# Designed miniproteins, single chains, continued (5), part 100

Each design is a single chain, and the fold is of that chain. pLDDT is the mean over its residues in the fold that is shown.

## One batch from the design tools (miniprotein)

Design m19466
Fold by ESMFold2-Fast:
Structure m19466 (fold): chain A 82 residues (1-82)
Amino acid sequence: PTLLTVRLLLEGVGDVPAEEAAARLEAELRSLVGQPLEDAAARIKAALDWAERTADGRVEVVLTLRLEDGVYTIEGARARAA
C-alpha cells in the first residue's frame, strides 16, 4: 500500500489554548482512523472548522492516508500547537 501524508496549518481565532484545542482535535481525528476518507470527509471538515473557531493560535494537523485497492483510508492523525 502507498502512504500519503497531508499537513495542514490552521490559524485559530478563538480563546482556548492552542495545545488544548490541538489535543481535542487529534482525539476527534483519531476516532476516524480506519474509515475511508470519503466517508469521514464531513467529520474531518467539521473538526478542522471547530479548531479554527476555538484555538488561540496555530494548530498543525498531519493526516496519514493509505491508498489500497483504489481506496484512501485514514491511517493516522496528529495535531499539535505550532
Scores: mean pLDDT 89

Design m19467
Fold by ESMFold2-Fast:
Structure m19467 (fold): chain A 67 residues (1-67)
Amino acid sequence: ATEEQKEALKERVEKEGERVAKGLMEYYGSDEATVKVEVKGDKLVIELEVGLFKLTVEVSVADLLAA
């Protein structure tokens, strides 16, 4: 994957992560949510924190491009 493709995926994943975080905030009645997305080699590392919940997900750039 090119660096342009990785940056475009990062932006799309950040947008999707914000959508998921908003849904979780509404579901759990939390007013705090953070989404952090980093490009690490050929992977995207996503950290999602909503109130009491903290999740870290690692996704392959190749898998995202194939979807």
Scores: mean pLDDT 75

Design m19468
Fold by ESMFold2-Fast:
Structure m19468 (fold): chain A 62 residues (1-62)
Amino acid sequence: VVLTGAANGEKLYLPGREEGGTQPASPQGTIAAVDAASGLVEIRFADGTSGWTLASDLRPTP
């Protein structure tokens, strides 16, 4: 999966805690977890960073 335009370069945040977000160096990653209660998806990025983002900010990798 990849982050879409507006989310690419944005800080990722954890459910229930906005601070401590990380900007991925690459917009490509894999889905590691889904939090149904918050509507967020945890992505592990190719550069080794990880964080939570909205599912709507993601698209399948071609």
Scores: mean pLDDT 58

Design m19469
Fold by ESMFold2-Fast:
Parts: structure tokens; C-alpha cells; sequence
Structure m19469 (fold): chain A 95 residues (1-95)
């Protein structure tokens, strides 16, 4: 179920259908939250952050990456990556 929504989101993103990708990932997020699947919730927020950044929605991208960061706080490699992405986007907003 959740994997099907995540797959549809990735397919939409690959086809540059960014709004459709967001819709599928938002539905996947609702399922992951109901199931308490923290790993998947974090992955979905990372994907949403990436898509929002591609859309130049930097504030939404930062919010999504921050939520992913909170879920992956004990994973140093993911923390480093997410912190770098947040910092890059903050610099773009500050222009």
C-alpha cells in the first residue's frame, strides 16, 4: 500500500509532474503516520523537501527537510546531508 504510493510519487517526479508527485507523497505520508513507520515518514519528508526545492518553494522544502532531520536524528550521514540541504536553501531565501 504505502510502497505503491511511494512508487507512484517517484514515477510522477521522474516524469516532471511535480504537483502529482507531491500529492502521492502526501497520501503516502498519511499512511506512514497511521502505521507509525518513522523510517518511511522520514524518507517521504526528504522526497517532499527535494520536490519543493525543485519547485523553488524553499520555505516548504526547508520545513520538510527539518521534519526528516528530526526523524533521522540518530543517523549521522542523513543528518549531515539534511543539514547541508537546509543551509543551502536558507542561503537562497536570504537573497
Amino acid sequence: MIDELFKKGKEAFSNNNLDEAIKYFEEALKVAEREGNKEKIGEIYSMLGYIYAVKDDYEKAIEAFKKSLELFKNDPERVEYLQEKIEELKERIAK
Scores: mean pLDDT 84

Design m19470
Fold by ESMFold2-Fast:
Order: structure tokens, then sequence, then C-alpha cells
Structure m19470 (fold): chain A 87 residues (1-87)
């Protein structure tokens, strides 16, 4: 669990760096994909179910977002929620 938590916290820090640098959305999507896979590989069944709810909600918010910066901020909020799930 500690390794998964550390990986999600590192993903969040990386996503903040990408947002600050004005990086392409594809790099933020790669960070989110790796974080998603880490959760679904290592988390408990209950944590995976909660993570799926968080990611579905984030997906809806990303589709409603008007800019890449807004999409990345939704991704950051989703990572914060995933971190709380695996704590």
Amino acid sequence: MEALLAELEAARARLEELLAAGAPLSQAEDVMKRAYLAVFERASPAQKARALEILNEAGRQIRAAKTTEEQMRVMLAALDRLIEVVR
C-alpha cells in the first residue's frame, strides 16, 4: 500500500509540473493512465470499485471542460481522491 500511495503522490506532483509548464494534454493523459493501472493492479477490490467511481466522475468533468488546463485540473482533483482511497 505504501508503494502505491507513493506512486500516486509522484503522479500528482508530475501532473502539477506538466500543468505549470503548459505541457501537451497527451503527457497528462499518460500520467493518469499509469496511475489508473497502478491502482487496478495493486489496490483491494473495494478500493478499485471506489477508484472506478472517481474516474467515471472525472471523465464527465473532463468532457465538460473548455480548456486543456481545466482538463488537467480535473485530473489533479481525481488523483487527490485516488490518494485518499489508497491511504
Scores: mean pLDDT 84

Design m19471
Fold by ESMFold2-Fast:
Structure m19471 (fold): chain A 65 residues (1-65)
Amino acid sequence: SKDKQLAILEKSFESIAKQSDSVDDAIKRLDGIYKGLLQYADEETKKLLKEAYDKTLKKLKEESS
């Protein structure tokens, strides 16, 4: 299901962020991975990637406030 795929992507991005040295490092690493994945993704996968990416970035920025 899309919900399950989104949850897996969110967990993966959160794990990458958690392994980063800082919020700025996490954002840079996530941006690189997201852009890399977009190069090979179809339209439906791009929507899921964008949703997971945007949600993870928002959470990181809020936790840093």
Scores: mean pLDDT 80

Design m19472
Fold by ESMFold2-Fast:
Structure m19472 (fold): chain A 88 residues (1-88)
Amino acid sequence: MRGVDLARQGRLDDAHLVSSLALLRGDYQSARDGFSEIIRVRGDSDYRSLLALSQTYRQLGDYDLSDYYRQRALDAIKDDPDLYSFIS
């Protein structure tokens, strides 16, 4: 089962795991689709999926989208005052 299918079922933690495995094995399209659906459901609070999607777009050669999602992840981290103090 693809990560995108798991995310559409609301199984977001399973979707993240399967999408991360897809990224690791070089299935960048499945990883992109899975992380994109997780972000659509969870929003910017899931900065880990934003960072994973940024990495996925970099592997696909889409540097503009990679930079866009990286910036969204950093902005999400900065909006959490506890987390911002650790990343400085």
Scores: mean pLDDT 79

Design m19473
Fold by ESMFold2-Fast:
Structure m19473 (fold): chain A 63 residues (1-63)
Amino acid sequence: MSLTEVKALAAQAILKSQPKEKAKAYSVKVATAIENGDIEKALELLKEAGASEEDIKKIREGL
């Protein structure tokens, strides 16, 4: 899975749990963590944003 696909999955997972404005802010933070190779921080931010365990698992497997 490409980094672009993983970032898209993360953004979709966040949008399910957050209003549009907060979802955008979290998506930027998660994308930055992924781009920096900080996988643990990306997963922590996804949990804070309320992403489901299934979505987090898919994102983790794509990293």
Scores: mean pLDDT 80

Design m19474
Fold by ESMFold2-Fast:
Structure m19474 (fold): chain A 74 residues (1-74)
Amino acid sequence: SKFDTLAAQAQAQIVQATQTFQQINAPQSYFDWIAQQQARLAQAIANRDTQAIQDIMFDIGIAQLRIAINNTFR
């Protein structure tokens, strides 16, 4: 379904963010934050809340953008 596709995309985004954090040797706080997003996603899926999943994907996207900028400039 469309909902299942969106949920899968959000999960893939969490996996990609986690891999990026590992590659840049990110501090533990980054991994703690992404674990919170994983819990938030699980709750959104349980509630079948499409808006919540979109909000989570947006928040992760912003975090990834900030990391890309910071990693370029130290």
Scores: mean pLDDT 85

Design m19475
Fold by ESMFold2-Fast:
Structure m19475 (fold): chain A 100 residues (1-100)
Amino acid sequence: SIEKAIEAAKKAVRGPLLELAKAIKANDEQKALAAVKKVYDAVKESVKKYLKNPPSDEEIKKVVTEAAVAVAKAVYEGKSAEEAAKIGLDTLEKKLREVL
């Protein structure tokens, strides 16, 4: 179901989104890129597990990119890594629902 796919994706991306927020705050581009890849892989695995017709790789990349941009914006606006990760998670859920 869509709800199970979203719940699984949200659980799987919590760690990677926090890693991303911390990497951006530390100005560590390599760790930030690695964290974005982990978010992408986690979303892809979650949607494949629970959906018969998952969204395309390009749609998943777009969702993950929008979540990553939301995390970066929150960090640059002075939010904590934890708050930035939460904003990224909320953006990911919203954007993922739009493509499922």
Scores: mean pLDDT 88

Design m19476
Fold by ESMFold2-Fast:
Structure m19476 (fold): chain A 93 residues (1-93)
Amino acid sequence: MEEVKEKLLEAAYEVGYYQGQLLVYLEAGDEAAAAEYQARLDAALDELDRLWSEYYSLSPSREEVNEALQEMLKAYDKGFEEGRAAARAALAA
């Protein structure tokens, strides 16, 4: 369970990271970068869904599910802000 939870948090961060970058590139009108990060986001969302299904198959308690969701939200938020910063830095270069 712990190993799957760690991967789940990494996947949540990655979803945030690519979504953050995608939104910056869309705002900038960089269609090529936006298309690339949309594809990366789609793949990251598929992996998050797969890992969530794996985690849930281990029959976590309601408390464990709630804790995992809170930690995933924090990982996503961190990824989103870092993704936005990375895309802005790339556009400034």
Scores: mean pLDDT 87

Design m19477
Fold by ESMFold2-Fast:
Structure m19477 (fold): chain A 73 residues (1-73)
Amino acid sequence: ALEEIFGPFREKLEEMERLLERDPERALKLVEELEKQFEDIVTGLRIDPNDPFVQELRKELEELRERARELLE
């Protein structure tokens, strides 16, 4: 199931939120790495990109990246 595939990924997202408060530069780098890993999983496993679960995770990553960038400006 998608929840099993992305379970460890969601744990990393929670860790990233904590890291944003302490080190936004490192948080930005790790978010970019997570975005790459996410897209590699989606394309590698041929998961439907229109799946609501996939769309929601992609949105969460985009929001984290935006927040990290705002903290650095």
Scores: mean pLDDT 79

Design m19478
Fold by ESMFold2-Fast:
Structure m19478 (fold): chain A 93 residues (1-93)
Amino acid sequence: WEVEARVEQSPKDPNLYTVTVTITAPSPEEAARLAELLRRASELDQSENPAEVRQVGPTTVEVVLTIKAKSREEAEELAERLAAHLLELANRL
């Protein structure tokens, strides 16, 4: 499993950041299983900005969410924590 996080500031609100976490699975079956589990979790989220889950390749899953942070550095720290958590979850599959 490999995980990478990207952070982009929202053009509508300087305190909102879009975080994209890209997860590369060892197999297509593991990628599909992870995408399904994350999509089900997102469907249960009643927040204004629920996470989007996309399978963008046979072994690649993207998680896109909007977070509120005071600075780009804070947003990057939150993105890194999310990426680490998703990697731990993926390693248990």
Scores: mean pLDDT 75

Design m19479
Fold by ESMFold2-Fast:
Structure m19479 (fold): chain A 80 residues (1-80)
Amino acid sequence: SEEDMAKSIALIQALALEVHADLAVELYPDNETVRKLAAEIHRLVDELRRLIKENSPLEEIQRVLDEAVAKADELDKVVA
């Protein structure tokens, strides 16, 4: 279904954000703001994965993904 495909895409995007956060911590080990934002991204991705496992509505999954993307944007601005 379109919803199942959208949930799969959201999961792939969330996993990419985890990798992005981990790489940022490795590249900026002395930057406490980077570590805090990376931890927030991990928390949001864990929440998104839980929502998918619980078969939550797409709107809730998308809301959490959008929040994780916003945190990744904040992370990118810190390292710019």
Scores: mean pLDDT 90

Design m19480
Fold by ESMFold2-Fast:
Structure m19480 (fold): chain A 120 residues (1-120)
Amino acid sequence: SRVAEAAEAARALIDALLAIVRADPRVSAEQRAGLEELARLVRETIDRLLAAESVEEVVAVFEEFVARAARHPLVSPEDLAALRGTLARIKASEDLDEAKLLGIDTLLSVFARVAARLLA
């Protein structure tokens, strides 16, 4: 399915970004550990989004991610604003696949932005 393909592509990009960060000697051990934990959380959330059988389940999964991301040291206020914006869009969605794709796309975008900040 298109959702499964998007999830596979997102996981591949997360793995590529992790490899780049792991190879950069300027990134601290704490920053690396924080990104590894965020990667695990994002992958776990993608798996839960794939398993969701309703838009209400997608909302619940994404709300839990937003709450956990709000406590993560590498997630910025701007990243949280993007996550909250996507949550509002998911809540307004009438299509399960659209809701899942919105979630996966935003998770990847936030992860990529966090990784990019560590490499700057």
Scores: mean pLDDT 91

Design m19481
Fold by ESMFold2-Fast:
Structure m19481 (fold): chain A 79 residues (1-79)
Amino acid sequence: DGLDVVIEAFRRAGEEVARELEEQGDRERAKRVRDAVERAVRGMEAGDQQLLLEAGRELEEAGVLERIVELTGELVRQA
């Protein structure tokens, strides 16, 4: 299922970005990113557009949305 591939790639991309932030000492931002990624995954699984938009906005505020989307696309292409 294409959606399952995208969801797994998105979760992995988010975890990779959060881990990088932790390595840079930004543990609070890493936690916010992980929380927002899980919320976005829930939105994608449930088809909940409002939940997905809210999570996307939170990732954008954290300054990581562009990087997560880019990494997700790379991981989907490699699958």
Scores: mean pLDDT 85

Design m19482
Fold by ESMFold2-Fast:
Structure m19482 (fold): chain A 95 residues (1-95)
Amino acid sequence: MYNPMIPPLSWYANQLLKAVRDNAPQSVRLEEADKLVEAVRTEASLISDEKERQRILDKADEVLEAVRNNASLEEIEKKLGDLFDTINEAGTKQL
């Protein structure tokens, strides 16, 4: 069961990648990165393991810093991959 009105984390990541790929103004790229980071912070708040929560927040910060530093599309894609891998690993450890 899903609610189509609630965007998943992958939607926020895709919006950021679109902004980077389309060479959107830095203000737009940072806005999309901030939206992703806030969505990640909300999801991370549901994780009871402080170490796993911090790992996810650290990876989200790496994405935000890559965007701030005008990193390449490939670098931002790599940082997003690292972030989602960390979220998936934390999810499996909650069981």
Scores: mean pLDDT 78

Design m19483
Fold by ESMFold2-Fast:
Structure m19483 (fold): chain A 60 residues (1-60)
Amino acid sequence: MDREDVLGARYLQGGLYLPSPEVEKGRERILEVAKKRGMTLEELRSLPYSILLALIEEEK
Protein backbone atom coordinates (compact mmCIF):
# COMPACT_ATOMS: atom_id res chain seq x y z
CA MET A 1 0.00 0.00 0.00
CA ASP A 2 1.25 3.47 -0.87
CA ARG A 3 2.45 5.66 2.02
CA GLU A 4 0.52 8.62 0.59
CA ASP A 5 -2.75 6.63 0.71
CA VAL A 6 -2.12 5.64 4.35
CA LEU A 7 -1.28 9.21 5.39
CA GLY A 8 -4.26 10.65 3.47
CA ALA A 9 -6.64 8.17 5.13
CA ARG A 10 -5.31 9.07 8.60
CA TYR A 11 -5.66 12.79 7.86
CA LEU A 12 -9.28 12.41 6.67
CA GLN A 13 -10.14 10.56 9.89
CA GLY A 14 -8.47 13.23 12.04
CA GLY A 15 -5.46 11.10 12.97
CA LEU A 16 -2.86 13.65 11.85
CA TYR A 17 -2.32 17.10 13.34
CA LEU A 18 -0.63 18.93 10.45
CA PRO A 19 -1.08 18.26 6.72
CA SER A 20 1.99 17.82 4.53
CA PRO A 21 2.21 17.69 0.70
CA GLU A 22 2.36 13.88 0.93
CA VAL A 23 -0.78 13.80 3.12
CA GLU A 24 -2.60 16.23 0.78
CA LYS A 25 -1.79 14.04 -2.24
CA GLY A 26 -3.11 10.97 -0.44
CA ARG A 27 -6.24 12.83 0.65
CA GLU A 28 -7.01 13.94 -2.94
CA ARG A 29 -6.62 10.39 -4.23
CA ILE A 30 -9.00 9.05 -1.56
CA LEU A 31 -11.54 11.79 -2.37
CA GLU A 32 -11.42 10.83 -6.07
CA VAL A 33 -12.07 7.18 -5.15
CA ALA A 34 -14.98 8.26 -2.94
CA LYS A 35 -16.49 10.39 -5.72
CA LYS A 36 -16.39 7.41 -8.11
CA ARG A 37 -18.33 5.38 -5.51
CA GLY A 38 -20.74 8.20 -4.58
CA MET A 39 -19.47 8.49 -1.00
CA THR A 40 -19.38 11.65 1.12
CA LEU A 41 -16.54 12.90 3.33
CA GLU A 42 -18.61 12.06 6.42
CA GLU A 43 -19.02 8.47 5.20
CA LEU A 44 -15.26 8.22 4.63
CA ARG A 45 -14.55 9.55 8.13
CA SER A 46 -16.99 7.10 9.74
CA LEU A 47 -15.48 4.02 8.06
CA PRO A 48 -13.11 1.80 10.05
CA TYR A 49 -9.52 2.53 9.02
CA SER A 50 -9.02 -0.98 7.58
CA ILE A 51 -12.17 -0.65 5.43
CA LEU A 52 -11.06 2.76 4.14
CA LEU A 53 -7.68 1.31 3.11
CA ALA A 54 -9.39 -1.67 1.41
CA LEU A 55 -11.59 0.75 -0.56
CA ILE A 56 -8.47 2.52 -1.88
CA GLU A 57 -6.85 -0.80 -2.84
CA GLU A 58 -9.94 -1.83 -4.85
CA GLU A 59 -9.32 1.12 -7.22
CA LYS A 60 -5.81 -0.12 -8.05
Scores: mean pLDDT 69

Design m19484
Fold by ESMFold2-Fast:
Structure m19484 (fold): chain A 65 residues (1-65)
Amino acid sequence: SAALAALREVVAASSGEGRGAAEIFLISVEDVGEEYALRGLREALATETNPAALAALRRALARIE
C-alpha cells in the first residue's frame, strides 16, 4: 500500500521522539486502514513546524499522491 510505504519512509527518516510517535501511528494504521493513514499524514503536514520534518512529510505524500 502506497500510504503504508510512505509512513514507513517517514519512520525511517525520523529520529528520537518523532520516530517513536510515527511508529505508534503506523501500528494504529493496521487497525484503522490506509485512508486514515493518508489523513494523518496531511494533518501532520498542516501542524508541523520543523523544516526537516515538513520536508520528509511532503516527500512521503508526494509518493502516494
Scores: mean pLDDT 61

Design m19485
Fold by ESMFold2-Fast:
Order: C-alpha cells, then sequence, then structure tokens
Structure m19485 (fold): chain A 79 residues (1-79)
C-alpha cells in the first residue's frame, strides 16, 4: 500500500518510520522486522516528496543517520 498523504505530511509519523527502518536494518534475523522495513522505507521515500518541508527534513535526517546502502540510494535519488 502506498503511504497516505496524512502519513507523509506528519513529521511524528515520519520519525517513527525512521526508527522502524533503523530497527529492521539492525535486526535482519527478526521476520517481523522484514515487513516493517519495506513499509517504513516506502514511507521515508514518499516523505522526501512531501509538500511539508519539516517532514522532508525528518526523512532526510533519518535516511542519512541510518546510512545503509538502500537508505543512501533513496536519499541520492531524491536529490
Amino acid sequence: MPPTEEQINNPVVVRVAGAEYAYAVAHPEDPRAAQGRERSLALLRAALSSPNPETVAVARESLRAIGDPEALAVLAEAE
């Protein structure tokens, strides 16, 4: 499911998605984390195109801080 407009415009929701993605990257052995990884990365990617500059900033900061190859690729594509 694509992220909703409400999710990509809410900096708290985007920050939580960043935390979920970070957990999934750190815990590849957790099968529940794998599903969260896909959803949270999709939300972070969509948030980079948000009309709310605060959510764009939160998404960029989260992807940069996590720093895995997939997160960095998403960040690079948005620039």
Scores: mean pLDDT 79

Design m19486
Fold by ESMFold2-Fast:
Structure m19486 (fold): chain A 97 residues (1-97)
Amino acid sequence: MAEEAIRLIEEAARHVLQAYQAGGLSEEELNKIMAAIKAAAQKLKDGDYEGALKALEEAIRIVDEALSKTTSPKAKEHLEEARRLLEEAKELVEKAK
């Protein structure tokens, strides 16, 4: 379960980078989302599921903020996919108890 959640988080990170490359994110927005994503993955590797859930919720919040501001259809598609992957990772972490 933790390995699967980490895989989904890493896929979400790739989509966030693609949204940035499509011009839908500022460098500051990219850095904030990537920091939250890295924190979630690290907490899962450490076995801190509660910390991982908080980091995932923060990453989803920042992605939602970016989605509300982007006018790039390509970036929006990638951010929506990233959000979906992060929510799926969150569900897996919640079920691992």
Scores: mean pLDDT 85

Design m19487
Fold by ESMFold2-Fast:
Structure m19487 (fold): chain A 100 residues (1-100)
Amino acid sequence: SRRDLVAKFVEIVKRIGAEFKAKHPEYSEVIQRAADGLIATLKFIEESSIDYTIEMILHHLRQTIDEFKATLTNEERELVDEFLAKVESEIRQEAERFEK
């Protein structure tokens, strides 16, 4: 179901967020805020009546991060971009497992 799929995507964000915070403890707050924003976007998608494709979901996650990056330093932007790239990669892999 959509709820189950979104729950798995939220778990991916939380796990990757924890990994990035462990590797970059000095940026822990920035990573947590990025993760919280992505989780809020995923919850909005879960509650929507629109049938979202994976590409639509990834587009909304990218928009969430782009808005957040406007408040960040260059070093924080690079880290948040790396974090988002890892999240997108794992979401694509999870979606492929459900389609097979």
Scores: mean pLDDT 86

Design m19488
Fold by ESMFold2-Fast:
Structure m19488 (fold): chain A 95 residues (1-95)
Amino acid sequence: STEVDKLTEEAIKQLEEELKQLKELYQQKPSADIQYLISLLETILSYKKKDPESAIKHYEEALALEPQVSEELLAGPAVQRLKKMAEEIVEKIKS
């Protein structure tokens, strides 16, 4: 089983709260780093809500942003986990 398949309902609620906080932060202080995190979270949450088309769209947005994202954010374990889950989702949708 993949990392995304292991997400509990409580973990999904935590990701939804994180997405809400990041969207509020983005309105106050927009950055490529924040937009990238929003795109990865929206990929995961769209997939869990059984919306694979939105999941693919948000993943493509994340890929387009990645060259502008800080190396410090990309190297972080939290971002690496979100990125891995998003990649697993895209592979599942294509299969």
Scores: mean pLDDT 87

Design m19489
Fold by ESMFold2-Fast:
Structure m19489 (fold): chain A 87 residues (1-87)
Amino acid sequence: MEGARLAAERLIRAAEAAAQMAKDGIKFDPSAAEQRIKFLDTNLANIKAAADAMAAESPEAAKYAREALRHAEKLAQEVKDYAEKVK
């Protein structure tokens, strides 16, 4: 139980860091938005793979994994929406 919750928190922190890096990069150079989003999508794919592996362990782990993945996907979408508004 403790391990699954901590793993989910780690995935959420990774998603927040990736989203912030992408947003800062786009703010610094809006012309690089496509490249920054591609890098963010790669990070999101890695987070999804880790969440899917965690979800396979137990129903309890699956609940934490789904919440972490949903949060990561929301952050990625917010970055994409930001990129569209600044170009």
Scores: mean pLDDT 81

Design m19490
Fold by ESMFold2-Fast:
Structure m19490 (fold): chain A 91 residues (1-91)
Amino acid sequence: MITTERLELPGADVYVGRAVAEPDKTVLMRVVDVDTGRILAINAGQTEAVVSAGPLHAGPQRLRAEATVKSADDDEEQTFEGEEVELRRLA
């Protein structure tokens, strides 16, 4: 399961993607700039992984969270994509 959260901080917007997996699964979370395909943040964990975007450029920026899930007993990896969000600096 992937849950997408948008956190707004004074002076900056922060994007957080969260995935929840079963205890025996490895989850790798990424935050991707949709317009450039650039990976902005990576985090890895077995039950929950949370990542945040780095510093934003001037103007609106479109981001997407992605999660790759792999079981220890299964060599198959499944990648899930979250929804695209547009971030702006808070006033």
Scores: mean pLDDT 57

Design m19491
Fold by ESMFold2-Fast:
Structure m19491 (fold): chain A 87 residues (1-87)
Amino acid sequence: MAEEEVEKMKARALEKYPEKEEEIKRLAELRLELARLYEEDPSVTERMIELAKEILELELKILEPDMTEEQLAAAKKKMEEILAELR
């Protein structure tokens, strides 16, 4: 169940990054919206691509303080590759 999976993700993220509570809440909201759209129509839409981009950017912002410069660069490159595949 998407809601249960998102709540578990949120709980784990809040344990590791309690200072990022607002970003983690926003991430959970975006993931729930994406899951809902996927359940209605599994076809990739422009809105799903927008949500995927926001999710990836927000995850990167949450993780950034714990990442080396090399890890951050690799994560940004991976994000661009994922978004390019989605168009």
Scores: mean pLDDT 75

Design m19492
Fold by ESMFold2-Fast:
Structure m19492 (fold): chain A 90 residues (1-90)
Amino acid sequence: ALEEVQRLAAEAAETGGAVAANRPELSELERQVHEHMLEMLRAIAEGDLAAAREHALRALELAKSMDPSLDVAALREEIEQTVAFLEELA
């Protein structure tokens, strides 16, 4: 269960890193959001769900600064629920 999620997270981190590197049109802020999302995926792959949560929340705060209409409260709740679910699988 958790091992499958960790494997998928590792694969997603590799794919996401390659995609980000090939998208020079991304703004500095967009690159920072992608960096935190990749660190989140790496933390999940390593089983460090606390670090994954921190990176996810940081990416969300940066994304909010790009789009003020973003529902940060709803997305934060989804992040917390996802982390709790992954912890139950461990």
Scores: mean pLDDT 72

Design m19493
Fold by ESMFold2-Fast:
Structure m19493 (fold): chain A 73 residues (1-73)
Amino acid sequence: MTFVHVTFDMDLSGVTHVEVYVDGKKYFSGSVGPTDRISFSLELEPGEHTVTVKGTDADGNVDVKTQKVTAPE
């Protein structure tokens, strides 16, 4: 397994809650300070993975972003 750093730039400027999914499985969820950028590290097996972040702001607006991430061998 390899740690990969991932950053998501959100369309919402005040994201307060995030849910992170890797290959369709929930990796974590939690509260964040109001932010438009979500950065985290993932422990992944070598190869290509699909990472999805669902961000929610204090007003209940939702933004969903997906990236493909390649973990090195």
Scores: mean pLDDT 81

Design m19494
Fold by ESMFold2-Fast:
Structure m19494 (fold): chain A 62 residues (1-62)
Amino acid sequence: MSGGLQMMAGNLEKMVRGAYKEMGDEEGGRRAAEEIRRLSLEGVEGMDEALKRANEIGEEAQ
C-alpha cells in the first residue's frame, strides 16, 4: 500500500462517479466520491472501507 494509495483512491473516485452517473444520480456520485476521498486520507484503514463501498456501488450499477 505504500505506492498505490493515491492511484487507487483516484480510480475508486472515478468509478463511483461513473456508476452513479449511469444510474442517473449525479449528486449521489459526488457524495460517494467525496466519502472515498476522505476515507483514503485515513490510509490503509480508510482504503479498505473505500474499497468495500466502491464494490457495493459497482455491483449495483452493473
Scores: mean pLDDT 74

Design m19495
Fold by ESMFold2-Fast:
Structure m19495 (fold): chain A 105 residues (1-105)
Amino acid sequence: DREALLREAERLEEEAERLEREADRKLREAEEKIGEVETNEVRALVAENIARALEGDAETAREALAAAAEAAPKVREEIEEVGRLLVEAKEARARARALREEAER
C-alpha cells in the first residue's frame, strides 16, 4: 500500500519537525545557561559535542550529547532533554526515509 507508506512517512516527518523546533528552543536555553555557569573549557567541549550531534545520526547524537551532559554537570538536565528530543527527531526522520524507500519498491 504505497499511499499508506507515504502518509506514515509524512506524519513522521511532521513529528520530526516538531521535535527539532523544541530541541532548538531547549538548546538555545541550555547554551545561555552554560555561558553563565560553566568554564570556557567546558563551554568549548559542549559546543563541539553539540555540533557533532546536529551533524550525525541518532546514535552519534546520543553519544555526543551524553558526553556533553557529563562534561557540564550544572546544565546536565537541560542537555539531556535536548538529547532526548534530537535523538527522537533523527529516529523519526530515519523511519520516514525507510518508508519512502519501501514505497518506491
Scores: mean pLDDT 85

Design m19496
Fold by ESMFold2-Fast:
Structure m19496 (fold): chain A 79 residues (1-79)
Amino acid sequence: DEEQREAALKEMEEAAKRAVEAAEKLSKEYGEQVRKQFEEMIRRTEELGRESVEKFLQAANGGLLAAERVIQEAEKKLA
């Protein structure tokens, strides 16, 4: 019966459409999770770099202040 064949074909088309929609939804959710994980990794790497630079600058500034104090004490002894 042609009507039964057309009904079955329509049901298959609707099932295929639902499967595509479900696959798109799953891909979107999984893609968002992966993207967030990569964003967090980049952010952590940037933070580690910034902390290293800050620590280096802090140590360098402390060294300069210590050197300035030694020079000032040497000048006081020469006066």
Scores: mean pLDDT 65

Design m19497
Fold by ESMFold2-Fast:
Structure m19497 (fold): chain A 73 residues (1-73)
Amino acid sequence: KVREALEELREEVRRLAEELLDRGMSEEQAVRAVAGWAAAKVAERLKRPVTEEDFRLAEEFAREVVAEVLRER
């Protein structure tokens, strides 16, 4: 469920990652910022409070997406 919701957010997460990297954020800073945003959005879509598990899964997802964006540069 959480991973499915994160995949639905992939384009938004990718756009946010590109914006943050373009503004001069490091890879780690971008991952943390994107993970927080994505975890909150997933919790909203699932109609429940955000959990520690949501943050962990969102961080893994954000790291994958940020790495993909950097690989394309």
Scores: mean pLDDT 81

Design m19498
Fold by ESMFold2-Fast:
Structure m19498 (fold): chain A 60 residues (1-60)
Amino acid sequence: SKVQKLQQLIDQLQKSIEETEKRIEEMRKQKADETLINIHKLVLDSERLLIERLRAKIAS
């Protein structure tokens, strides 16, 4: 069903978020440039916003 496909996409995005969060933490430990860290944070924000939009479609 459409709902099941949307839930699968949400689950995949959640895994991507977890991987990006681990990447950001590793970059902080390596004292990477804050600009690079901020780019990864923008990716996280975009993925979280997409999850919210997908959840709204399920709720509708």
Scores: mean pLDDT 84

Design m19499
Fold by ESMFold2-Fast:
Structure m19499 (fold): chain A 91 residues (1-91)
Amino acid sequence: DVDSLYNEVVSLSNEVQSLIDQAEEALKQGDLETAEKLLEEAQKKLDELSDVADRFISLSTDRDLNLKVSQQVSDLRSRILQLKAELEKAK
């Protein structure tokens, strides 16, 4: 149902954000191998989040909430791309 999908969106968003925060800390510490592994895991969780978010949006009639969910996925994707670029420059 829509509520279950929304709960999955929230849970996966929190997981992706946690992995991003950990990857950023690893980069600041100069631990490039840990940062790369965390960013790969964040990307996998983001791909899962994107699929669940698309399913949620297709069923949800709340346009404002749908926009917020889409923006959250976009923001997380942008942050992963930024950190991946920082990782490549650090190598």
Scores: mean pLDDT 89

